# Ledger of designs, part 99: designed miniproteins, single chains, continued (2)

Each design is a single chain, and the fold is of that chain. pLDDT is the mean over its residues in the fold that is shown.

## One batch from the design tools (miniprotein)

Design m7635
Fold by ESMFold2-Fast:
Parts: structure tokens; sequence; C-alpha cells
Structure m7635 (fold): chain A 91 residues (1-91)
């Protein structure tokens, strides 16, 4: 049970870190699509982090599983936004 919440916490933290970099690079590139994706990734990751913390406090396995799902989604979106921002800067 705790393992799922800890995994969600780790993935959410990674998504936040990558998303923050993607926001800076997308803003520098003037790429509004990448910027919007990066902001969305950070917001989803923040929600996943709060849900994971709640799951750790309550032992709620369903909340832990949902936090992990949201964290994985946020990470995928953050990586996509970073790739788009880097491509815009390289052009």
Amino acid sequence: ARALALAALALAAAALAIGRVAIRLAAAAGNREALAKAIAAVLIAAGALLLAERALRTGDVAAAAEALREAAEALALAVEALAEALAALAA
C-alpha cells in the first residue's frame, strides 16, 4: 500500500522538476503550445503529490493507485512539453 504512494510521490516530484524546466524553455522559445502542456503537467503533478500525501496518511490504496496514475500522466506530459520546447529552441 505505502509502496504505491511512495512511487506516486517520486514520479510527481520528477514531473514537477521536468515541467518547471519545460516551462522556462518553452517561454524562452515563445512556444505557447509547449508552455501550455508544461503548465498542465505541473498542475497535474501537484494534484498527484497532494493525493499521494493523503494516501500515505490514511492508508487509502485506491487514492495511492490514482495518485500513481496521475503522476505517470503528468510525467509523460512534462517530457512531451520538454521535447517540444527543445525542438523549438533548436530550430
Scores: mean pLDDT 86

Design m7636
Fold by ESMFold2-Fast:
Structure m7636 (fold): chain A 87 residues (1-87)
Amino acid sequence: SKAASYLAAGYLLLVAADIDPENAREYIRGAVEAFKKAWEAGAPPLSPEEARRLIEKLRHYRETVELSPEDKALVDELIARLEAELA
């Protein structure tokens, strides 16, 4: 499905950010957009374990990667959504 493809793309882009840190900002932006598109296309909620791991990775990127204010806002929005799913 398109939802599964976007979800896979989001995770692959985060792997790319870890492997190619010079371009991490672009990969993280792409990953956030891919996750948003996956959920818009009807992807199921992540398991609590998957959500916690993704939150930890996103917080790490927010602290260690030089993100624009706009990209930081996108990351913060994604973290907030994942935290709400864990409540």
Scores: mean pLDDT 85

Design m7637
Fold by ESMFold2-Fast:
Structure m7637 (fold): chain A 78 residues (1-78)
Amino acid sequence: SPSDELLEQFREAIARAKAELDKLKAEGKLTDEIIDLYIEQAKALYKAIAPKLTPEQQKEAEKLLEEFIAYAKKLKEE
């Protein structure tokens, strides 16, 4: 369904964002400002797709977002 495709696209976007942050950290280029930008982009994407998802899919996407935010915040502490 279109909502299944949106959820999968969101999952892939989050996975890509994590990989990009990891790469920037490995290259010594990761800043708090970049981390905050990625968090805001992830939140904006969730907000854009959430109305098009089922309640169960919204819960899964919200969990993916929360886990991403926790991961990104942990990178600031290292």
Scores: mean pLDDT 89

Design m7638
Fold by ESMFold2-Fast:
Structure m7638 (fold): chain A 82 residues (1-82)
Amino acid sequence: KEEAIKKAEELIDKAVELLREAQTAFENGDIETAKKLVEEAEKLVDEASRLVREHAPDDSPLMIRVALVEIQVAVLKKALEK
């Protein structure tokens, strides 16, 4: 349980860093790099979401954080489409 929660936190922290790098790449016109970084972040968020759903209470702060990062991924993916 503790190991799974720590792993989920680490995955989310890394996903947030990748999303920040993706936004910078997008702002610099590097759409291809931004797309790759968002895809990597999405994979990390999906794994973190799975761990949190299996091991954390529904009202946990970590579950809320995962949901917010999922929204950030969705927003940036949509921005990269047009």
Scores: mean pLDDT 81

Design m7640
Fold by ESMFold2-Fast:
Formats: structure tokens, sequence, C-alpha cells
Structure m7640 (fold): chain A 55 residues (1-55)
């Protein structure tokens, strides 16, 4: 739960979605892990694409 939210936030940052990553971090600090995950997922944080970007 928390680890998945943290990884999603890092992927959003890697993709340049800094505002979405910031909102996700705020939700995570409030203990709202589901909200944090939704924020970074809707930001188009594609894990496969992010992995290709820094390969």
Amino acid sequence: KRKQAEEGIRLAEALGHLEEAKKGREALEQGNYDEALEIVSDAGSDPQRALEAYR
C-alpha cells in the first residue's frame, strides 16, 4: 500500500509530472495511500514507460 504509493510518486517525478507527484506526497503524508495512488495513476505514470525512460 504505502510502498506502492511511494513508487508511483517516484515514477510521476521521473516522467516530469511534478505537480501530481507533490499532491501524491501530500496524500501519502496524510496516510491516504489510496488517494496518493489514484493521483499518480491518473497523471499518466506508466510504469513500463518510466522504466524504458531511464534504461
Scores: mean pLDDT 67

Design m7641
Fold by ESMFold2-Fast:
Structure m7641 (fold): chain A 77 residues (1-77)
Amino acid sequence: SLEEARELVERIFEESKDPKEAQKRVNELAAQLVKEGRYKMAEMIVILWLLRRYKERDTPEDRARAALLEKQLAHIG
């Protein structure tokens, strides 16, 4: 579910020392989920990670990209 995806991403960011480590862990988890056939969950966690990165940078371009990703996330969940 979307809630499970949010919890997984939040846990990774809380446990990670920096955004690069968080990115690596999100990508590794997404790869594992794909191997398990959990494609929608893999897509949701990658989108949520990208959203967090775009919001952190907070440029007009990143805000526009975040808005599109939030619409995609709503369509999946």
Scores: mean pLDDT 79

Design m7642
Fold by ESMFold2-Fast:
Parts: C-alpha cells; sequence; structure tokens
Structure m7642 (fold): chain A 74 residues (1-74)
C-alpha cells in the first residue's frame, strides 16, 4: 500500500542518514561522502512525502537538508 511504501522510504532515509553520520564520525568516509549520504536521505524522505502526503516525511526531509548544510559548514 501507499502507507507501507512511505514507511519503507522513511526507514531507508533514516538508516542512510544514521550510517553516514556514524561512518563520518569514525573517520571511515570523507566529508563529501557523508554529504552525499545526507542528500540520499533527503531524497528518500522527499519521495516518501510525495507518496504518502505525510507531514512527518516533510519534516524528515527538512531535517536531512539541515544536517547536510551543517556538515558542509564544517
Amino acid sequence: SRDRAGDILNQIGNDLMNRSQQDYNSGRISLQQAAQGFQGAYNASLISSLTSGSQRSRDNSVQALNLQRQLLDM
């Protein structure tokens, strides 16, 4: 269903964001690679928002974008 697809996309976005943060903090990936991970999380959350119409998905998209901006400002 549409709701199930939205939940899966949100989970993928959150997992990607968390993995990128952990990998960057452990020194396994570069700042640029971490930023790409956050961009992927943003895109997944945005697609979820468009699919489900959920305010939570929109909020997650904004959070992913803000994290990417903060990372690039480092």
Scores: mean pLDDT 61

Design m7643
Fold by ESMFold2-Fast:
Structure m7643 (fold): chain A 64 residues (1-64)
Amino acid sequence: GREVAVQMLMRNAGLSRETAERVVDLVEAGASREEVLAVILEEGLSRETAENAVDGARHFLAHF
């Protein structure tokens, strides 16, 4: 669920809680992949790390 996704984004991608919660909110609202990636890239992460973070958040929200 939401808390698992937020914790995974903070722990594995190094996102702040505020940014992790914004990413989860956007994914739950059905935002595009590019819109979610833009938020993560604002933190200065590589595109590869950002893409893995988006895919992880989507997976954890759908399955947990």
Scores: mean pLDDT 79

Design m7644
Fold by ESMFold2-Fast:
Parts: sequence; structure tokens; C-alpha cells
Structure m7644 (fold): chain A 88 residues (1-88)
Amino acid sequence: MAEELLEEGKRALEEGDYEKAAELAEKAIELAEDDPRLKAEGAAVLAAAYEKLGDHIKAVGHEMLALAAGLEGGVTEETQALINELKA
């Protein structure tokens, strides 16, 4: 389920496993086709993971996707914190 993959991805981010976090977030986005919030959450996690991996171009692209989805479906406080960290 997309929500479970997203939670696992967030745990991987906290543990410092950025490659696993990116993989899980990407899969969550794929499964969340009809849910703008899950897409925004997944894109934000993926953006944070790519930033930590040093892929700033991919990180910015996914940040923009998260912001666009958030305008329609809303983004949680945790996801907003990830977006704000990416902008800093």
C-alpha cells in the first residue's frame, strides 16, 4: 500500500539510508496515482533523499511536484518541514 511504503521511506530517511528512502518514495508515488496528498508526501521524501545523495537537480524537480500536489490535496506538517529543509 502506498501509505505503508511512504512510512517506510520516512524511516529510511531518519536512519540515513537515502537510497532506500528514494526507492520507497518513488514506489509510493507510483501507487498513489489518485491521491494528491500521497503524491506530495512521496515527492517531498524523494526530494529530501536526492538532496542528501547530492542530486540537486532531481531534488528540485521533486520539490516542485510536491508543492504543486500540495496546492490541490494538501501536505502534512512533516512534509512541509521536508520541503522547507530542501529550500534552506
Scores: mean pLDDT 70

Design m7645
Fold by ESMFold2-Fast:
Structure m7645 (fold): chain A 79 residues (1-79)
Amino acid sequence: SEEQRRKLIIDTVKILEKYGVPDDLIAEVVRAVAEALQAGKSVDEILEMVRKILEKYLSPEQVDEILNELKKALEKYGI
């Protein structure tokens, strides 16, 4: 639903902020997630897309922690 997608985007922002991701990079990730959801991409495809964005700027360990939290959010909202 639109409400579940909105909650997912809010949770995505909160996760990225918690790990100190800059606002411009948060905006890039949020855009990629929103577009992937509209395109009917799977959880694994969305996570892979986010990994490619974040791995340029963050350590592998930080990326894995963020993706684990994002996976939980995606699954929680039935996507």
Scores: mean pLDDT 86

Design m7646
Fold by ESMFold2-Fast:
Structure m7646 (fold): chain A 58 residues (1-58)
Amino acid sequence: KEEEIKKYKEELEKLEREGVRALVLEGDMARAEEIRQQIEELIKKAMEELGVSREDLL
């Protein structure tokens, strides 16, 4: 569903902003990497549940 894809995109954008904040403003490389792992897990979940490609989410 387009709504579900949009929800995943919003969560991904939120996580990307938090990752940039951790890396750029806090200098916390470990936290930034943890957020990247969360992004990858969310992408994988969305691809499995919605049958969409990685490009459809990014």
Scores: mean pLDDT 77

Design m7647
Fold by ESMFold2-Fast:
Parts: structure tokens; C-alpha cells; sequence
Structure m7647 (fold): chain A 64 residues (1-64)
């Protein structure tokens, strides 16, 4: 569901903030799986893209 996908994205972001990158990637993978089950796959793709951009930003800041 859309709500479940968003929840998993939020958990992924929170794990990344805590430095748990492996856990964050696992939640992101689950979010993509849930997004693919949506009636409108474009809606899910937009959510995943936004989450991936935010996750990349967090990873870059950690490396600096």
C-alpha cells in the first residue's frame, strides 16, 4: 500500500540518520517492493525517487 511504502521510506531515512546504512537499504528495498504493488506505479516511482535523493544527500554529508 502507499501508506506502507511511505512508512518504510521514513524508517529507511531514520536508519540512515543513525548511521545504519545497511538497515536503511533494507527498508528502502522493502519500500520499492510495496510501491510496485500500487495500482499507479508512477506514484510509487515518484516516492522512491524522492527517498533515494534524500538518502544520497545523507550519505554525501556523512562522507564530508
Amino acid sequence: SLEKARELIDKSIEAARQGNLDEAREYLKKAIEEANKLPDPQEGARLIMAAELLFIGEEIEREL
Scores: mean pLDDT 70

Design m7648
Fold by ESMFold2-Fast:
Formats: sequence, structure tokens, C-alpha cells
Structure m7648 (fold): chain A 61 residues (1-61)
Amino acid sequence: MSIDELKEELKKIAEKLPEELKKEVEDFLRTMDSSDWSEEEKKKNLEAALEFFKEVLKALE
């Protein structure tokens, strides 16, 4: 997936999470946008965050 697709999927997951965890997703995305990380590092971190929050959502449901 592209970085934009990963961000979109992460935002979709965030909408299903409690407010506190939704804020964590938003803070992560702001950190990504303000970082000096390479495109490869951003993609890797987005993929890791998406997997993490998917598992969190499964545990809550």
C-alpha cells in the first residue's frame, strides 16, 4: 500500500476506537508528518501502527 492508503486505513480503524486511542492515532500521524523520516521509514512505521491498532480493535470487540 502507498503511504496515503496506509494513513486512510489507519484513520478508518481510529473511527472504531475509543476517543483516547483515536487521539493516539492522530498524534502518531502528526509525528509522522513533522518527522524527518524517509518515505521508507514512514511506510514501515505506518504498517506497524496499522497492525498494532487492528489488534487493539480486535481485543476491544
Scores: mean pLDDT 80

Design m7649
Fold by ESMFold2-Fast:
Structure m7649 (fold): chain A 87 residues (1-87)
Amino acid sequence: RVEELRRELRELTVELLEAAKAGDRERARELAERLAELAVEAARAEGIELSEEDKEELRELFAGLVEKLMSLPDEELDEMAERAREA
């Protein structure tokens, strides 16, 4: 389960970075929402109980991340995607 969550987080992270590089804000937002949900699940797997307020804060943080990623240079996004694939 932990390895499965790690794989899903890695795959979604790469897709998010690729969507951001392509300028596809709608797709990047959808992927960020899925990443926030998986982050909640990963925390639960480690015995960390997140409140509904904590979960909402995570969703807001990932939504803000989309805007930040869309502003990064392509080379920075490519480097991040490569590191995510290696992880």
Scores: mean pLDDT 78

Design m7650
Fold by ESMFold2-Fast:
Structure m7650 (fold): chain A 63 residues (1-63)
Amino acid sequence: GRRVRIRALEDLTGAASPQVVLKKGEELELEDPRVLEDGSIEGVEVATGVPVRLDGSKVEIVE
């Protein structure tokens, strides 16, 4: 599927996947990302295969 890389703008934990913890400046690659009504970004982490949901205000999309 489609892949995007995201970067954490601050320390955060996944809303639906608390096992996913990003420190400020860390990056994560998502398969089939989508933006939800609450502004969250949802997808599957490429490295682990784990579904993740992150606060969209606390991450940026990198090329």
Scores: mean pLDDT 74

Design m7651
Fold by ESMFold2-Fast:
Structure m7651 (fold): chain A 96 residues (1-96)
Amino acid sequence: NPEQLAYDAQNAASFLEETQKLNALRGTLAYAKRLGLTEEQVKNMTPEEIKKFLDEFKAELEKQGLTQEQIDLYLEVIKKGLILITGSEEKVKKAI
């Protein structure tokens, strides 16, 4: 059934896109853990510490050869993840 195959392919593509976004977020949490930071320490980060975290993550993406457009997209996902972890949109906005 060509319609069913097209629908299944579209759903798989959508799922992969969402998975890639979640992997970017989880990669941020894994990066924090690599820096020796616990979830509790991330929750209690100052704006200055959040800025340093974002700056260092940006530098890692640049080192991997990502374009500025790709880096900006990943940073937006990371900022959203930090808002969820810290519970404070104000802290993340102040860090930028």
Scores: mean pLDDT 75

Design m7652
Fold by ESMFold2-Fast:
Structure m7652 (fold): chain A 89 residues (1-89)
Amino acid sequence: SKEKKLEEVKKEIEELAEKYKEKLEKEITDEEIKEEAIKEIESLVEEAKKNLSTEDDYEKVIEIVKLQLEDIYADALKKEEEKAKKAKE
């Protein structure tokens, strides 16, 4: 059913988000940067799930969500590096 497929896609989005949260927990040591990045991931997931419809190209939606999660993770790494550089000046 279309409804079953929609729920499977929502679950896949949630599983991708958990994977990126685990990467943040392991790689980001600054608690403030980590908490903000996790919050941004949670916001992204809720919006993606809310906007998902049975008419969507599910593979494309998953690909876009994965790219957005990668961007959040990369931004967190960059913010931690920049904060560390400022602390040494």
Scores: mean pLDDT 84

Design m7653
Fold by ESMFold2-Fast:
Structure m7653 (fold): chain A 83 residues (1-83)
Amino acid sequence: AAAERERLRRRIQALEELHEAVTSGKPLDEIREALRRLMEALGQSPAAADELVAFLKENPASRKTVARALQQAIDRLRARLAA
């Protein structure tokens, strides 16, 4: 229980940092760094960060869609943490 809650808090923090980078118009290198931190919090390969950065580079208008998806993920994890 305690370890799971701490894992959720770390994931929420990483998602919030990524959301801020995307919504504040940060350069792709800063977004890549935030994504790397998220991958670490998820226990995932950093290769997933490269794929999303490539997508945003090709689709800059998609930042709003990505930001909304990140906010939905944050809200869902916060709800789980509050339970």
Scores: mean pLDDT 81

Design m7655
Fold by ESMFold2-Fast:
Structure m7655 (fold): chain A 93 residues (1-93)
Amino acid sequence: NAEKDAERAAEAILRQAEGVAKAKDNPFDMDVHIGILEITFAVAMVTAKNAGAEKLTAERLIEALDRAYEIVKDNPEAVATIERLRKKAEELL
């Protein structure tokens, strides 16, 4: 179910954003959470393409990325990653 897959990916993205915020003084832990967030986005988009649900998934992920942005706003590396992924999702709308 593409909708449930998109919801799970959105929840995972938000959990990784919270991980970045909690790890704020540990660069290695922050990088791990940013990396998992990026991989989660990539896997969700590949899954959506195979299911013909790119637009639905992109809309759901944009909402999650906007919330993630507010959580990691003070982390320039995380912000840059989220902005890049958001633009990639917008290309599918």
Scores: mean pLDDT 87

Design m7656
Fold by ESMFold2-Fast:
Structure m7656 (fold): chain A 95 residues (1-95)
Amino acid sequence: MDAARKAKAEQARANAQEARKLSLEANKLMEKYFKQGDREKAKKYNEAAYLFQLGAGHYLRAAEAYEKGDVETGDALAAKGQEYVAEGQKLIEEV
C-alpha cells in the first residue's frame, strides 16, 4: 500500500471511531432528555445518534476500500460519512 492510500485508510478508521463516540454521547443525552420529559430534545439526539452511526459505517467501509486499493470507492464512502456526521452535528446545534 502506498503512503497516501495508507494515510487515507488510517484517517477513515479514526473518523469512524470518532463518529461512534459522537453516537454514544448523543444516546446518553437522548436518555437524559427522555427521563426529563423533553421529547423534542430526546428525538433530536436520537436522530443525531443514528446519523453518527451511519457516518461511522461509511467511514469503516471507506477504510476497507482504501486497504483493497479502491481509492475512488473509498473517497466516495468517506464523503458520505462526512455528510452524515455533519447532519448529526447540525441537529445537535438546533437543541
Scores: mean pLDDT 89

Design m7658
Fold by ESMFold2-Fast:
Structure m7658 (fold): chain A 57 residues (1-57)
Amino acid sequence: HHMSEEEREFRRKIAALLQAGNLDEAFELAKKHGVYDELVERLKRIAEARAQLAAQG
């Protein structure tokens, strides 16, 4: 890919943090990297999915 590998690795970290529930760190890293707005979109989808699972108990 043409994009910087750092960007790809960074996005992987954010994804891992989101999955682990480390929203704070994910947001901070996303802001620093400049993908904050994109992260919020991803977060919304994750939040919706988690909300459904949360109903499970």
Scores: mean pLDDT 74

Design m7659
Fold by ESMFold2-Fast:
Structure m7659 (fold): chain A 68 residues (1-68)
Amino acid sequence: MAEKLREEGRRKREEGIKAEEAGDLETAIRLYEEAIRLYQEALEIDPMDTEAAANLVGAAANLVAAKR
């Protein structure tokens, strides 16, 4: 199950990046927040999921950048 949450989070982050590239920062911010929640949930189930941890950091960086 953690793997599916990580995969869904990755998809949300990718959608967020596409929204940001299109200039839709509001949608990008929402998608990055959704991705962060999904990665956090994956890590609650599997704390050793290094891919989820790395993607969480990446999504958080995207969110911070989009909010500037």
Scores: mean pLDDT 83

Design m7660
Fold by ESMFold2-Fast:
Structure m7660 (fold): chain A 62 residues (1-62)
Amino acid sequence: MDKAKLEKEGKYEEVAKATLERAKAAGLISDEEAAEIEKLLEQGKYKEAIRRAEELGVRSAT
């Protein structure tokens, strides 16, 4: 396996999941919105999942 490629893809997945978890814990998104982000993660659309979570109120400043 290409370690650099695997690390990039794995990091995006972890960041997306962590961002979703923080948004859920902070009450910034609904269960329906969280389900949409989970669906993107299942489809391997990690960057889109991160972007969606950021649009719904998760900022790097928090």
Scores: mean pLDDT 69

Design m7662
Fold by ESMFold2-Fast:
Structure m7662 (fold): chain A 67 residues (1-67)
Amino acid sequence: DREEEDRRRAEGAAGMSKNAKSTTETDEEALANLLELGLDPRAARLAVELGARISPEDVARIKAARA
């Protein structure tokens, strides 16, 4: 009906807001961890698409190995 309501739905605020919040540790978390390791944003995004999930402990370990 109102365009504002459609916009909220398109951004997932109306229907999927609860589902998005329930799984904060997903693609965004994995991508951030891969970027912390110095991976190219494109490579990190591809790894996330493949289901790669790197823990903060793994990030720390790899950063220590690079130091």
Scores: mean pLDDT 62

Design m7664
Fold by ESMFold2-Fast:
Structure m7664 (fold): chain A 53 residues (1-53)
Amino acid sequence: MEIIEKIKEEAKKKGYSPYFPIDSYTRNVLIEKIKNGEISIEEAVEYLKDKLK
């Protein structure tokens, strides 16, 4: 599934670096939430940016 690539593309479009650390657990949780419609790709990018501050 190309969800991680979509997250990286959205980060680039917002002017953020597409290179941010994401461990396998966090990656799998975000993918499941996006697949279930709980969050959007844009929300996932904002979550990661907030978490890394």
Scores: mean pLDDT 71

Design m7666
Fold by ESMFold2-Fast:
Structure m7666 (fold): chain A 71 residues (1-71)
Amino acid sequence: MKASEIARKAIELAKEALKEAKTLEAINLAIAAALTAIGAEFILEIGGSEEEAERDARIGLELAEEALKRA
């Protein structure tokens, strides 16, 4: 899976987590996940490192998964 695909998946999962979130902690994690994944997309858009973009996208996905578990 490419960095752009991971980032897109992370953003969609973060949106789901935010809709289900009942605490400020869960909301904060979902927002952090979305921002991290958007950052990965931005790195790709400006012609930056694909390795850095993939790393950030994966971190965003992990944060989104954690936010959903805490929702």
Scores: mean pLDDT 84

Design m7667
Fold by ESMFold2-Fast:
Structure m7667 (fold): chain A 60 residues (1-60)
Amino acid sequence: DARDKAVEAGRKAGEAAGAKGDLALAVQLGIYSAREFGADEEGKKAAAEAAREAALQSGG
């Protein structure tokens, strides 16, 4: 559950930051959201990856 919320938050952060062309911000926001939801290390990695993928899809 926390991991699923982290991944969804990461994807949303990625979409927003990707539209601005800022991949680093997307990843940072994904990790931050994962921590807020209490996600573990694997959840933080999943959120960061989801944010990065969403940013790349939105920006290019």
Scores: mean pLDDT 76

Design m7668
Fold by ESMFold2-Fast:
Structure m7668 (fold): chain A 59 residues (1-59)
Amino acid sequence: SKEELKRSIDRVKQRAEALGVPEALRLADEAKQHLDNGDIEKARQLLEEAVRVLEEALR
């Protein structure tokens, strides 16, 4: 749902800030912008990329 996607974006954004991963923060911000514009599919794709970047930073 849109609300679940927003909560996921907020969590990724907070983790990116805490861990100092600017690329993940940027992608999460872009995901939020697309979600606010009603582009749910693009928001989901950007969120998946943000999560991938965070996971790579933790390896």
Scores: mean pLDDT 85

Design m7669
Fold by ESMFold2-Fast:
Structure m7669 (fold): chain A 68 residues (1-68)
Amino acid sequence: GDTDTLNKIYNDALDLAIKAIESKDDDTIDSIITNIVDLLKSASSKFSDTQINILKDSIGDDINNILN
């Protein structure tokens, strides 16, 4: 896969997740989660299942760290 593209998707998804957490508004959170899912779906057409799973796990870990 293209590491630069993967890093961009990761950073974009992380920025969206941070905005969702900071908003504390359910409608904004739902919208941002939808955008994150769309970014991950876009990635799935270009990357292996292994790379997508690593990306999902990394985003999940960062979200958990921000929440704690």
Scores: mean pLDDT 68

Design m7670
Fold by ESMFold2-Fast:
Structure m7670 (fold): chain A 69 residues (1-69)
Amino acid sequence: MAPDERDINLSLARMGLSILETHRDSNRRDPQDSIRFARRMLRLAEEAGDEETVERLREMIRELERIAE
């Protein structure tokens, strides 16, 4: 991965995590759409190699799956 690509992927994943946290707290979105978005953000975080963002996104996916029942 190019250095610039890593920084872009990390920024997108962090922004996506913030959006997901807002949506989780407001409970105003379809959980399935949020899960799909979270999985995409997780991929970007994994490609960037940021362990903290990866773990937060994994926790977010677990919470969204619990809500989706």
Scores: mean pLDDT 76

Design m7671
Fold by ESMFold2-Fast:
Structure m7671 (fold): chain A 81 residues (1-81)
Amino acid sequence: SMLRFEAEVLLSFGRMFASLGKKLAEKGDYDGAIESYEKAIELYEEALRLAEEAGDEELAERARKEIEEAKKKIEEIKKKK
């Protein structure tokens, strides 16, 4: 479905921001890293919404896991500040 395709695209953009967050954290830019992971979460949450509307339980579960992983990364970075 188109909704499933849109959700996959949003997951891909979210992963790009998560990758940026990781790179920024490695450089010691903890504030930039947190902002990038927060943007990834926004995109993952929109992807989750579209996946749920499409009835794609596997895609929805992938989005939920990526949200939780990004949230854990933010908490890990906050402990280093």
Scores: mean pLDDT 90

